# Designed miniproteins, single chains, continued (2), part 42

Each design is a single chain, and the fold is of that chain. pLDDT is the mean over its residues in the fold that is shown.

## One batch from the design tools (miniprotein)

Design m5532
Fold by ESMFold2-Fast:
Structure m5532 (fold): chain A 76 residues (1-76)
Amino acid sequence: MLEELEERLRELARRAREAGFEELAEVLEEGARRLREAAEELIKEGYSREEVLELLERGVEDAEAMLKKLEEEKKK
């Protein structure tokens, strides 16, 4: 569900801000705001709604992995 992905991105932005990555938090917040527009563009390009949700979910998962790696590197 698109709303769930938006909430996940906003949660990642909150975590990034708490970790001191303010610029990353801004990028993630913007990503959450633009997520619906990105989904609509992919649908216009011929992707199915299911394909779009799968692609966006993968993107959110990649962002989660990136933030986790940055959090671990900051502890160094």
Scores: mean pLDDT 80

Design m5533
Fold by ESMFold2-Fast:
Structure m5533 (fold): chain A 95 residues (1-95)
Amino acid sequence: MKFAFLFTEGFPEAMLPRPSPVLGRLLSLEEAIQAAIDLIKKAFDEGYEEATIVLFGVPASEAERVLEALKEALPDYEITYRAYENSIVIHAKKK
C-alpha cells in the first residue's frame, strides 16, 4: 500500500527518521482534513491507484466528520476509514 503522511513539512528520505507525529496538536482538525485531501489528490495525480493516510491524534468521535468532508471533496474516489485509539486510517481508492 502507498503511504501519505499528515506532517506539514516534507521529510527528506535519507536525512530524517520515519515521520514521528506529535499527535493531536500539530494541526487543527480542519488543517488535517485539508492536508489529507491534498495528499490523496497528489498521490492519484502521480499515478497511484490507492492512497493510505494516517491522521494521528484525531479521536474516533471525529472520524465521521473527517469521512464526510473527504467524501465531499473527493466524490470520484472510494473512501473508507478505520478508527484506532489515537489515529484514523483513511484509505482512498480510484473509482
Scores: mean pLDDT 63

Design m5534
Fold by ESMFold2-Fast:
Structure m5534 (fold): chain A 71 residues (1-71)
Amino acid sequence: EDKKKAEELAAKAAEAVHAGDYEEALRLTEEAIEYALKYMEKHLSEEEIKQFKAHGEALLEQLRAQAEAAA
């Protein structure tokens, strides 16, 4: 199930952030967003999906900046 996979990946991403592994957190967050979008495309409006994509892109930008700072 796409929703369950998104939740599992998001939980792992949070663990990676707590461990200071921002590269792994970025990868897991990208996968979580992909599965969440698959779920949302079946159940939500185009407007809601667009808002979610915007939020996801902002989060990914923050994680990329943290990964670069940590390197």
Scores: mean pLDDT 79

Design m5535
Fold by ESMFold2-Fast:
Structure m5535 (fold): chain A 83 residues (1-83)
Amino acid sequence: KAEELIKEGEELEKEGKLEEAAEKYLEAGELYEKQGKLEKAAEAYEKAGELYYKIGTEEQKKKALEAEVKAGLLLIKIGVDKL
């Protein structure tokens, strides 16, 4: 399911539908997080953030920051859990 959303995002990105692609990556991140796949969730959130930032509106830049924060928090959690 989450991998399917990543594939949909990749296809939308190839079509230049960056906002729709970012939404698919964000959904994939949420599903990976629910599955406990925190590293894959962080990767998906990072990808969503990159695409939102490329769109470049103030609204989308805020979404990019929110996605980047989610990714960062997950990476910190992974690092702390290894200690």
Scores: mean pLDDT 81

Design m5536
Fold by ESMFold2-Fast:
Structure m5536 (fold): chain A 94 residues (1-94)
Amino acid sequence: SAADIRDEIIALLEANRDKIDPAVRDALIATVERLVAPGLSREELEALAAELGRLMREIAAQMGADDPVVQRLEDLVLRLLIETESRVAAAEAA
């Protein structure tokens, strides 16, 4: 579920808190929490996706793009965006 993906992202960020700027970490947590919230609009999803892309680039710059943790976070973020897109599309069709 989207909530399970969020929990994995938060756990991974906490396990690597010494390698990530606290402001970037906290912004990523806040962004993924908003993505799992109900009632998200298409416009909000697009804005949150852009913010996730920015935050992931900052984490990759801090840890290295080839770091396995960065690769795992990128996979989880992509999967969360796919799940959220499906929920927004379903709500628009209702």
Scores: mean pLDDT 87

Design m5537
Fold by ESMFold2-Fast:
Structure m5537 (fold): chain A 61 residues (1-61)
Amino acid sequence: SNEELVDKYINADGTLSREQAIEALKQAGASDEEARKAVDLYKNADGTLSRTQALAALNMV
């Protein structure tokens, strides 16, 4: 599931880096371009994503 993909990469603080989120989306079948666009739409100003933001990005691809 998309939740299992997020939980595979999520850090101890409950966030994913931009690169971890891109890798999760690519494992779900997204192209590199699709993954980057979806992650960049939902990421915070510091480049990280919460679990909910990463799931929202995954649901777009």
Scores: mean pLDDT 86

Design m5538
Fold by ESMFold2-Fast:
Structure m5538 (fold): chain A 88 residues (1-88)
Amino acid sequence: MKVTVLRAEKTEFLGKPVLIVLVHVDGPVTDEQIDRLLKKLEEELGAKEARVLFRLKYPDGSATLVLLIEGEDIDPEKVEEIVRKELS
């Protein structure tokens, strides 16, 4: 399965650092894969919270996800690696 991180942007929400990540997956993504991804992001990166802001499912089974990851020192490259690994 091909996983593409389209964008990863550092910003702030209520004075807290967040990373917003846009991901496209060219195959079917299950709720269990998403739950595992979010848990892995929190555990491996020390993120306070990882969540899906929205999910768009296409008729061909592909999906686009927008992730919000809250944490003081979140490494975008590590996020991309975890995303590719968990959604592959």
Scores: mean pLDDT 81

Design m5539
Fold by ESMFold2-Fast:
Structure m5539 (fold): chain A 78 residues (1-78)
Amino acid sequence: MEERVEPLIEKLKDKDPEVRYKAAVELGKIGHERAVKPLIEVVENDKDIVVRVAAREALAKIGTEEAKEAIKEAESKE
């Protein structure tokens, strides 16, 4: 459902890290493939460590091959 996923994807770009964190967690629970690329952007670019960790965990829960590759790349940069 676009209405459930799209508002959460937009919240991943919110100024408030708490809003971004909650959006990442909910996208992981929903497990929708449309969230994979926005969550990868958060993992790569978000300034808040807690939000980046939530996005990685969301990608792991969604579990697509693209999501798994993104997690591996994020870990290799540490």
Scores: mean pLDDT 79

Design m5540
Fold by ESMFold2-Fast:
Structure m5540 (fold): chain A 61 residues (1-61)
Amino acid sequence: SLREQGEALAEEARRLIEEGRVEEAQRKAWESVQLYSKAGDSRAALETMLELGRLIQEAKA
């Protein structure tokens, strides 16, 4: 499902952040948020955007 694909991309983004691969993580995070939104899961989209956005900004510092 779109929601399952969104979750898989969010997990991939978290791994990429841990590896310091910030540009790749940002792309995967954006794809995850788009998939949650398309699935109608606005809460998961918002939570993912806030969580991964914060982690990406911290990793860039």
Scores: mean pLDDT 86

Design m5541
Fold by ESMFold2-Fast:
Structure m5541 (fold): chain A 74 residues (1-74)
Amino acid sequence: SEEETALRLVGRLYKAIVDKNEEEIKKVLDEIKTLSPEQQELVLRYLENLAAQNPQYKEEIDKVIEEIRKILEE
C-alpha cells in the first residue's frame, strides 16, 4: 500500500540519519522522487511526526524534510 511504502521509506531514512549514512539518505531521497505527490506528502507528514518524537535528531530530520519539500514544489 501507499502507506506501507511511505512508512518503510521513513524507517530507512531514520536508520540512515542515526547511522550518519549520507549515501543511504541520498538513495532513499532518489526513491522518494519517483513517488506520487500524495505519497511524497505522506512521507513528509511521517517525518514531521518523527522529528517531534526524536528531538535529538530534529536538525538532521528537518534537513531531509526540506529536501522533500523542494521535490514537492516541482
Scores: mean pLDDT 85

Design m5542
Fold by ESMFold2-Fast:
Structure m5542 (fold): chain A 79 residues (1-79)
Amino acid sequence: MSEEATKKAVEEAVERALKVAEEAKELGLEELAKELEEAAKKALEAYKKSEAEGQKAMLETDALVRKAELEIEKLKKEE
């Protein structure tokens, strides 16, 4: 169960990161988009090594997505 839960969590984190990266690119936040894409790739690679590494990378990716969402929101409000 935990292995399946971790796989699902990693996949969801990757999808979320890639969607936010696409939005960041459209807004000209190229560095942020690259960070999100890199985090998504690292999360998938970590999961291939172990469930624990995958879960850790997923949490790091989620944290980066949260920061990215705040930066995007701030930019949209700033004009």
Scores: mean pLDDT 78

Design m5543
Fold by ESMFold2-Fast:
Formats: sequence, C-alpha cells, structure tokens
Structure m5543 (fold): chain A 79 residues (1-79)
Amino acid sequence: MEDIEKGEELLKKAIEYLEKGDYEKAKKLAEKSIEYYEKAGVKSWLAYMALGSAYIGLGDIEKGKKYIEEALELAREEA
C-alpha cells in the first residue's frame, strides 16, 4: 500500500515538473515512481508516459518513443 502511495505522489510531482519544463527533475521523479510501483507489483502506464515525455523534452527522442510505446501497450492491456 505505501509503495503505491509513494509511486502516485512521485508521479504527480513528475507531471508538475513536465508542465514547468524541468525535464531532468521530471525524469528522475518518473523513474522513482516506476520503482515504487514495481515494488508493489504494478506497472503504471501513466508513469511510463511521464518518463517518455521527459526524455523527449531532453532531446532523447529514441528513449522517449520507447517508453511511450511501452505506456501505450500497458494502457491497451487495461482495456
């Protein structure tokens, strides 16, 4: 339970930093969010989407696309 709550808090902060254009902080927060979700046995498509968006903002388009594609596949599995 606590790991999911920490994952959600970190993801919310990652999105806030994406909106501010602080892509380095957004990347680190999204990576930590994914770690907490993985400890809870969960894969968050929103956290992968945030990580991919951060990489694109930093100019790493190839890594950004990879994480966005993973996020889209995870979202499709929930549908």
Scores: mean pLDDT 84

Design m5544
Fold by ESMFold2-Fast:
Structure m5544 (fold): chain A 51 residues (1-51)
Amino acid sequence: GRQRLFGVADRDGDGTISPEELKAYLSLFDLDGDGTVDPELKERAEKVLSQ
């Protein structure tokens, strides 16, 4: 779907974006543990969306 859990960054979530990148994002999010993701993660996800 267009909006999954991540929203616009995960436009399809059906394998349109690299699952490896999703795992990296999850790892970075867990690293933070603050509930506030790093803007770099969002920018990387947006780049995948813009591909």
Scores: mean pLDDT 54

Design m5545
Fold by ESMFold2-Fast:
Structure m5545 (fold): chain A 76 residues (1-76)
Amino acid sequence: GPLLDEAARLMAEGVEAYKNGDYKKASELFEKAARLFREAVERYKGTDPDLAEQARVMAEAAEEFAKKYKELYEKS
């Protein structure tokens, strides 16, 4: 759905920001992706449990990447 599509796009943009060495932008993009994946979990958990589970896994990954790159730019 639109939430998952937008969240996936932000994950891809976060990866590109990381590849370019822009850790601040990468962390911000992964934080935004994580929020949209969490929103998708809440939206789909009652209607499409498989999509909700996929969104949960992706939210956890995005949250870990956001934390990692935030720590990198704050301590650099």
Scores: mean pLDDT 86

Design m5546
Fold by ESMFold2-Fast:
Structure m5546 (fold): chain A 84 residues (1-84)
Amino acid sequence: GATYTLTVTLPDGKTNTVEVAVGDTLGVVAARIKQSTGISVATIATAMKVAGLATDDVATKDTLEKLAAALEEVTGYKVTVTEV
């Protein structure tokens, strides 16, 4: 089951959630963010680079919080991480 939930609030006020299990790679998380939110692969890759993260890095609370903060910086969207 999902261990963490990323919640992305888009400019139109719609909220999209991305479920993340411990042990998922950030590349898998990035693909789910694209599918759920429509944020481009290039934008997510820029956020990962800003956060100092690689696609092969393991999804943990710390890496997800860094990714969320970088996505907020790059997109201006609100991004939060919740433990499930």
Scores: mean pLDDT 83

Design m5547
Fold by ESMFold2-Fast:
Structure m5547 (fold): chain A 67 residues (1-67)
Amino acid sequence: MKKAEEYVKEAIRALKNGDFDKAIESAEKALEIDPNNRLAHAILAEAYLQKGDYEKANEWRQKAIAA
């Protein structure tokens, strides 16, 4: 079984490579395991920001702050 931390590491690696779709997928999988994972919320906010989806970026940023 993969841990949330493994998905977070995959998401960070994807962000570093500019693969924002993979970063989103991996961060969402981390949240399936740990719904309050602030790093996963922050990664989703950053990935959506880099894709130009400012509405979703702000939504995920708010979730990261609220945890």
Scores: mean pLDDT 81

Design m5548
Fold by ESMFold2-Fast:
Structure m5548 (fold): chain A 55 residues (1-55)
Amino acid sequence: LVEEAKKALDEMVEATRKLIEAQKKGLPDDEIKKLANEQIEASKRYKEALERLRA
């Protein structure tokens, strides 16, 4: 459970970093949307992992 939450946090941080870097570089809108969706999914996964850890 702790390892799952840590992995989810790392994935969320990395997805956020990639999204910010893509926006700074002015990548195509479709690539930015893909990265934004990956960040949203990673964030949901992290939230679920935290809820399981607290339960």
Scores: mean pLDDT 80

Design m5549
Fold by ESMFold2-Fast:
Structure m5549 (fold): chain A 70 residues (1-70)
Amino acid sequence: MHNVAAAVGLTLAALADLEEGRYEEALELAERAIELDPDNAVAWKIAAEARRKLGEDPTPYEERYKALLE
């Protein structure tokens, strides 16, 4: 079946973790959402923000997020 519903659930969980300061967990969940639905722009945005908060380079995720908005 379509993985979109599962990807949405993971994206919402990743957002909640990002808001609570659990950046490693937020990144893991966002990356899993991307695996299920690579067209989920919000998941790419959350992964980029989590990487930025962890002091890692967010550029590859930010580039994909921007491409999906075009």
Scores: mean pLDDT 82

Design m5552
Fold by ESMFold2-Fast:
Structure m5552 (fold): chain A 64 residues (1-64)
Amino acid sequence: SLEEAIEEAYRRGYEVGKESGGNLKIVQKELDALHDEMAAKFGPLAAERARLAASFGAGKGILE
């Protein structure tokens, strides 16, 4: 479902944030790839929601 995809986007953001060591370019590339994937599957509005969720997750991953 779309809701499950958004939850997964948060988790993917979290993991890339943790692995990035604070390198925002690595985070941005993953967010761009995720956005394109979600846009193809659920459309552009869903892709923006997923990108925001992944961005929040990445922030958490960087801090933890």
Scores: mean pLDDT 82

Design m5553
Fold by ESMFold2-Fast:
Structure m5553 (fold): chain A 86 residues (1-86)
Amino acid sequence: MTITVKAVGVSDRGKEALINGGKAAEADGGKVTITVDGDTVTVTAENAGPGGAIALVGGAVTAALDGGKLESQSEGDKHTLTVTPA
């Protein structure tokens, strides 16, 4: 399973939540890439365990609740979460 979160216009709290979610996914055996470019955060986690996957999704939800909109797209075992400003 691969989870990719792309968040644009996120607050510092949203960025921290996404970075921490990515680190939790890596600690749970996932291969994680985190990229921060200004107000854009992209986290990709490959083969994370259930706890790490939940933590990353929780980070995306936290970023969305802090003034954003969350959109999800799934294709087989690949899941993409996009957070944009509301």
Scores: mean pLDDT 80

Design m5554
Fold by ESMFold2-Fast:
Structure m5554 (fold): chain A 56 residues (1-56)
Amino acid sequence: AEAERLIAAGDAAEAAGDYASAARHYAEALQLLPPDHPRRAEVGRKLVEARRKAFP
């Protein structure tokens, strides 16, 4: 699924220290996930963490 690919891309960017790209990928994944998706809260948390690290 597209959202799963974006989450994986975000995770890869985060592992590489590219927090700005990670935040972008997580934000796009959240837009594709339905409101009731069980991973929405997890991806939202990852987005907040990536943004915090990208814009200290």
Scores: mean pLDDT 82

Design m5555
Fold by ESMFold2-Fast:
Structure m5555 (fold): chain A 75 residues (1-75)
Amino acid sequence: TPELNEGLRLFAQGKYEEAAEKFREALKKDPNNVTALKALALALGLIGKKEEAYEVEKKLRELYPELFDHELIPP
C-alpha cells in the first residue's frame, strides 16, 4: 500500500515515530499484513514504546508463527 511504502521510507530516514503512524494506517486497510506488523513492532521498539511493540509482536506471532524459531520475551 502507499502508506506501507511511505512508512518504510520514513523508517529508513530514522523517522521512527512518523513511520509507526504510516504503518498503523497501512494496517487499517490490511490488519494482518505481515510486513506492516513487523515494521510497526520494530519502529515502536526503537522509539521506546516497548509495551505497544510487544502487543504488535504477539499479534504477528499469533497470525504467522512460522516466522519465529524462538520464544517471545516480554518487555
Scores: mean pLDDT 82

Design m5556
Fold by ESMFold2-Fast:
Structure m5556 (fold): chain A 76 residues (1-76)
Amino acid sequence: AADVIARAEEELTQLGEELLKQNARDAAAGNSAILAGKMLKVSEDAARAFVAQAEQQNAEVGARARKLLDEAEAAR
């Protein structure tokens, strides 16, 4: 019984340390939210260029991609 309790406490301590590390990573990600927004705009411009090219080759695929881009822009 005592050995089982000691092992469980050690495993709980390790889990707690991993959760603290994960929370620190999540907090650091928040600091780059503005930069991520700028990167998304660059990616969106690249996606729009790809959609224009795709629409010339396949109108159905291009129309669907355009709708997704417009929905992403509206969600800003």
Scores: mean pLDDT 62

Design m5557
Fold by ESMFold2-Fast:
Structure m5557 (fold): chain A 67 residues (1-67)
Amino acid sequence: SALLEEAKAAIEAGDEARAKALARELVEQGRLEEANKLGVYAVIQGREDVAAFIGEQIRAYLEEQEK
């Protein structure tokens, strides 16, 4: 998807703010498979900070859906 591709590009560019914003958008749209793929990509790219943020966003989304 365009959002996933843009988020990957932001990770590669070191644009942490943009990567986090696009990751949040993926999660808010319920696109959890793509958000998870982005998290794996962040780990591979050595961006543990972005990967941790994505994991937190997915967890928060799932907890909200259980209410």
Scores: mean pLDDT 85

Design m5558
Fold by ESMFold2-Fast:
Structure m5558 (fold): chain A 61 residues (1-61)
Amino acid sequence: EEKKEEIRELLEKLRAGEISPEELLEKLKPYVKEEDLPKLREALEAGDLEKVAEIILKSFL
C-alpha cells in the first residue's frame, strides 16, 4: 500500500533531477519483476516517465 507513495516520490525526485535514473532503478528493483527490469531500464534511458510508471504499476500485480 505504501509502496505506491514511495514510488511516486522517487519519480518526482527523478523529474526534479535530485536522483539519477540509475539510482531510481536500484531503489525500484525490490518492487519490479525481473522480467520487467530490461523494459524499465529502456524507458528510463528514453526519459519516458509515463512508461516507467506503467511498468512499475504492472509489476505490483
Scores: mean pLDDT 74

Design m5559
Fold by ESMFold2-Fast:
Structure m5559 (fold): chain A 55 residues (1-55)
Amino acid sequence: MTKEDLREAAEHLVSEGYSRETIKAFLKLVAKVNNIELSDEEIEEIIEEAEKKVE
């Protein structure tokens, strides 16, 4: 799983109506499991981008 896969996962979770807090927790866990180093700020940016792209 790559950082791009995390962006796609965030878009999916936003479209499904999950809360930002739930999405952030999920992305942190997935990044940790896949040895992807992401700051809290980067995760928040991914979620903001996902929210902007979701209808």
Scores: mean pLDDT 79

Design m5560
Fold by ESMFold2-Fast:
Structure m5560 (fold): chain A 55 residues (1-55)
Amino acid sequence: SKEETGEKGNLAGAGLVATGGASAEEASRYGQLGAQGDKEAVEKALELLRKAMAA
């Protein structure tokens, strides 16, 4: 569960950096929060990524 949440956080962060939606530092933070099991923060990051990709 924490491993999956951390992976999703890292993927969301990497995607946000690639789309220009976040800095590398912010992306690292999402991975860290995901590793802690903060699903809410990870889902928020994924929503931001979806919006950036849709624009």
Scores: mean pLDDT 73

Design m5561
Fold by ESMFold2-Fast:
Structure m5561 (fold): chain A 55 residues (1-55)
Amino acid sequence: EELLRRIRELAEKYKDNPEAINAIVGALLADTPEEQRRYIDEAEKVYKEIKEKKK
């Protein structure tokens, strides 16, 4: 399951951001690939914002 592996990697990277963690948890609890993709997309979006703030 490539999606699950990706979600775990994102969880490691976003440990310091509660909003990103919440989205990742949602992805882990999702029962369908469609829902998992939605949560992964949210986490990716938060990651982008974190990178911009970090400069």
Scores: mean pLDDT 69

Design m5562
Fold by ESMFold2-Fast:
Structure m5562 (fold): chain A 98 residues (1-98)
Amino acid sequence: MPSEAELEARTAEVIEKIKAAKTSEEIMEIFEEYLAWLEAEVERETDPALIELLRDRFAEVADLAIEKLLAMGDDEAALRVAQRKAAFDARADALLAA
């Protein structure tokens, strides 16, 4: 599982990649790779504080991706990111409630 430092470093790298991305396709590739990594990490995590931290960092990346996709006029991709965010939040809630 990632240390807090690894999570922060990877999140910062992903944010900079999304900011530098020039196409919706590039943003979606960066976002989906980050999401796949976070989904694997949250399933291994038993510490509620770290589950919340993973959720918070994912929300930050998802919100940036949505903002940039909407600015590019890709409403469909922005909706897809919003749906991924809702699904991750629901999974985190289920893990925290268990």
Scores: mean pLDDT 83

Design m5563
Fold by ESMFold2-Fast:
Structure m5563 (fold): chain A 55 residues (1-55)
Amino acid sequence: MKSKKEIGEEFGELLERADGAVAAEGLREMARLQENNGSVEEYEEALRRLKERLA
């Protein structure tokens, strides 16, 4: 992962493909990261969790 923006874009694409419950949880996590100005590492971890949930 490279930047918060790139991670956020990939996260958004995955959320658009996810089923409702997974999408809702992912949206909540992303919103919390944005609200709290989370680090790149926190964004990367959130993305990994979303990918694992979709696997």
Scores: mean pLDDT 76

Design m5564
Fold by ESMFold2-Fast:
Structure m5564 (fold): chain A 63 residues (1-63)
Amino acid sequence: MKREEIAEELVRRYGLPREAALLAVDLAESGATAEQIERILVKRYGVPRSTALAAGRHAIERV
């Protein structure tokens, strides 16, 4: 899937800010783990840990 399409899924499903969703996709494409993506989303965007981890796993599954 295209970067923007995956980011839109993350916004719709998890309620992430678009910038956070795009970052999650970029990190997944760079080979980041779900746990690494979770830590960044929590620290930079205040996303709840469970939501951030689920979003990270979803991004990795789609890239």
Scores: mean pLDDT 85

Design m5565
Fold by ESMFold2-Fast:
Structure m5565 (fold): chain A 90 residues (1-90)
Amino acid sequence: DEIAELEKRLAENPDDAEALARLAAAYAVAGKYEEALKYAEKALAIDPDHVEALGAAALAYRGLGKEEEAEEYAAKAAELLAANPDLRAP
């Protein structure tokens, strides 16, 4: 399970922004929107411009019915991708 493997990774390195962002995305896809926001916020505290974390937060807010917040995070991610297209292909 992707979530379980990412949680093990974070147990060894709790400040792994990539693992936090991936875990946020995995929780959002699984419909666990509160958990997704928790991990997305942790990733964004380390890297405020982390596109994957911004996208996970947008998906989670939409799942919670918070469309204004979802649009704000999605717009921020889109602006970063438009300014730096290489962020799509690390």
Scores: mean pLDDT 81

Design m5566
Fold by ESMFold2-Fast:
Structure m5566 (fold): chain A 69 residues (1-69)
Amino acid sequence: SLEELEKEIAELMKKGEELIKQGKYEEAIRVYERALEKARELSKLDPVTGAVAIKETEELIKKAKELLK
């Protein structure tokens, strides 16, 4: 369902943030990439909410990759 997908994305984003705080940037990127896949699925059900989730997840991946450099 749309609601379950939104919850799953939020939980993955929270897990990624916790990994960033631990300095586990590569693991955080993998978790955020999973959130991005779910955000793309959400976009097929709700294009507006999904587009927001895709953008947020892409920004988190970008920031985590910058921390690896």
Scores: mean pLDDT 87

Design m5567
Fold by ESMFold2-Fast:
Structure m5567 (fold): chain A 69 residues (1-69)
Amino acid sequence: KPTPEELAKMSIDEAVEVLSKMTLEEQIEYLRELAEINPEKAREIFDKLISEGKIPLTPELKELIDRLY
């Protein structure tokens, strides 16, 4: 599977597809790492995952989103 650094180099659409195939725990971890590498891109990926229903909006994810905005 790709590293968070490799995901940071992918397009938004490609990163969303890769993340959508991961477990919720992996999605949260990768999104945290992406937020450290490229917060703007992490925010765009987050927005698309949530809008497409590919990730549930848990309290942990909401806290991460609030930090990106």
Scores: mean pLDDT 78

Design m5568
Fold by ESMFold2-Fast:
Structure m5568 (fold): chain A 85 residues (1-85)
Amino acid sequence: MKLKLSGKDGVNYTITDVETGKTGKGVAVSGNTLEGEIDGKKVEITGVGAISGSVKEVEVTIDGKKYKGTLKGVSGDEFEVTINE
């Protein structure tokens, strides 16, 4: 699974499922954690922080199930999260 995070203020993000095109909302609740919802499912991403185009390891929880993933900066306002199954 691949998610796109888009936001201008560093707090409020649009979450997009790249495969389905479905969108949701996310909020940065700490310096490294984003909480949100997409398609009625709760999403939490831990490891989200300041990024300059490097790849970071993240933990992704979708509806209570944990996955490992990576986060990559695409631009200052856009990040890509790849979830490993």
Scores: mean pLDDT 75

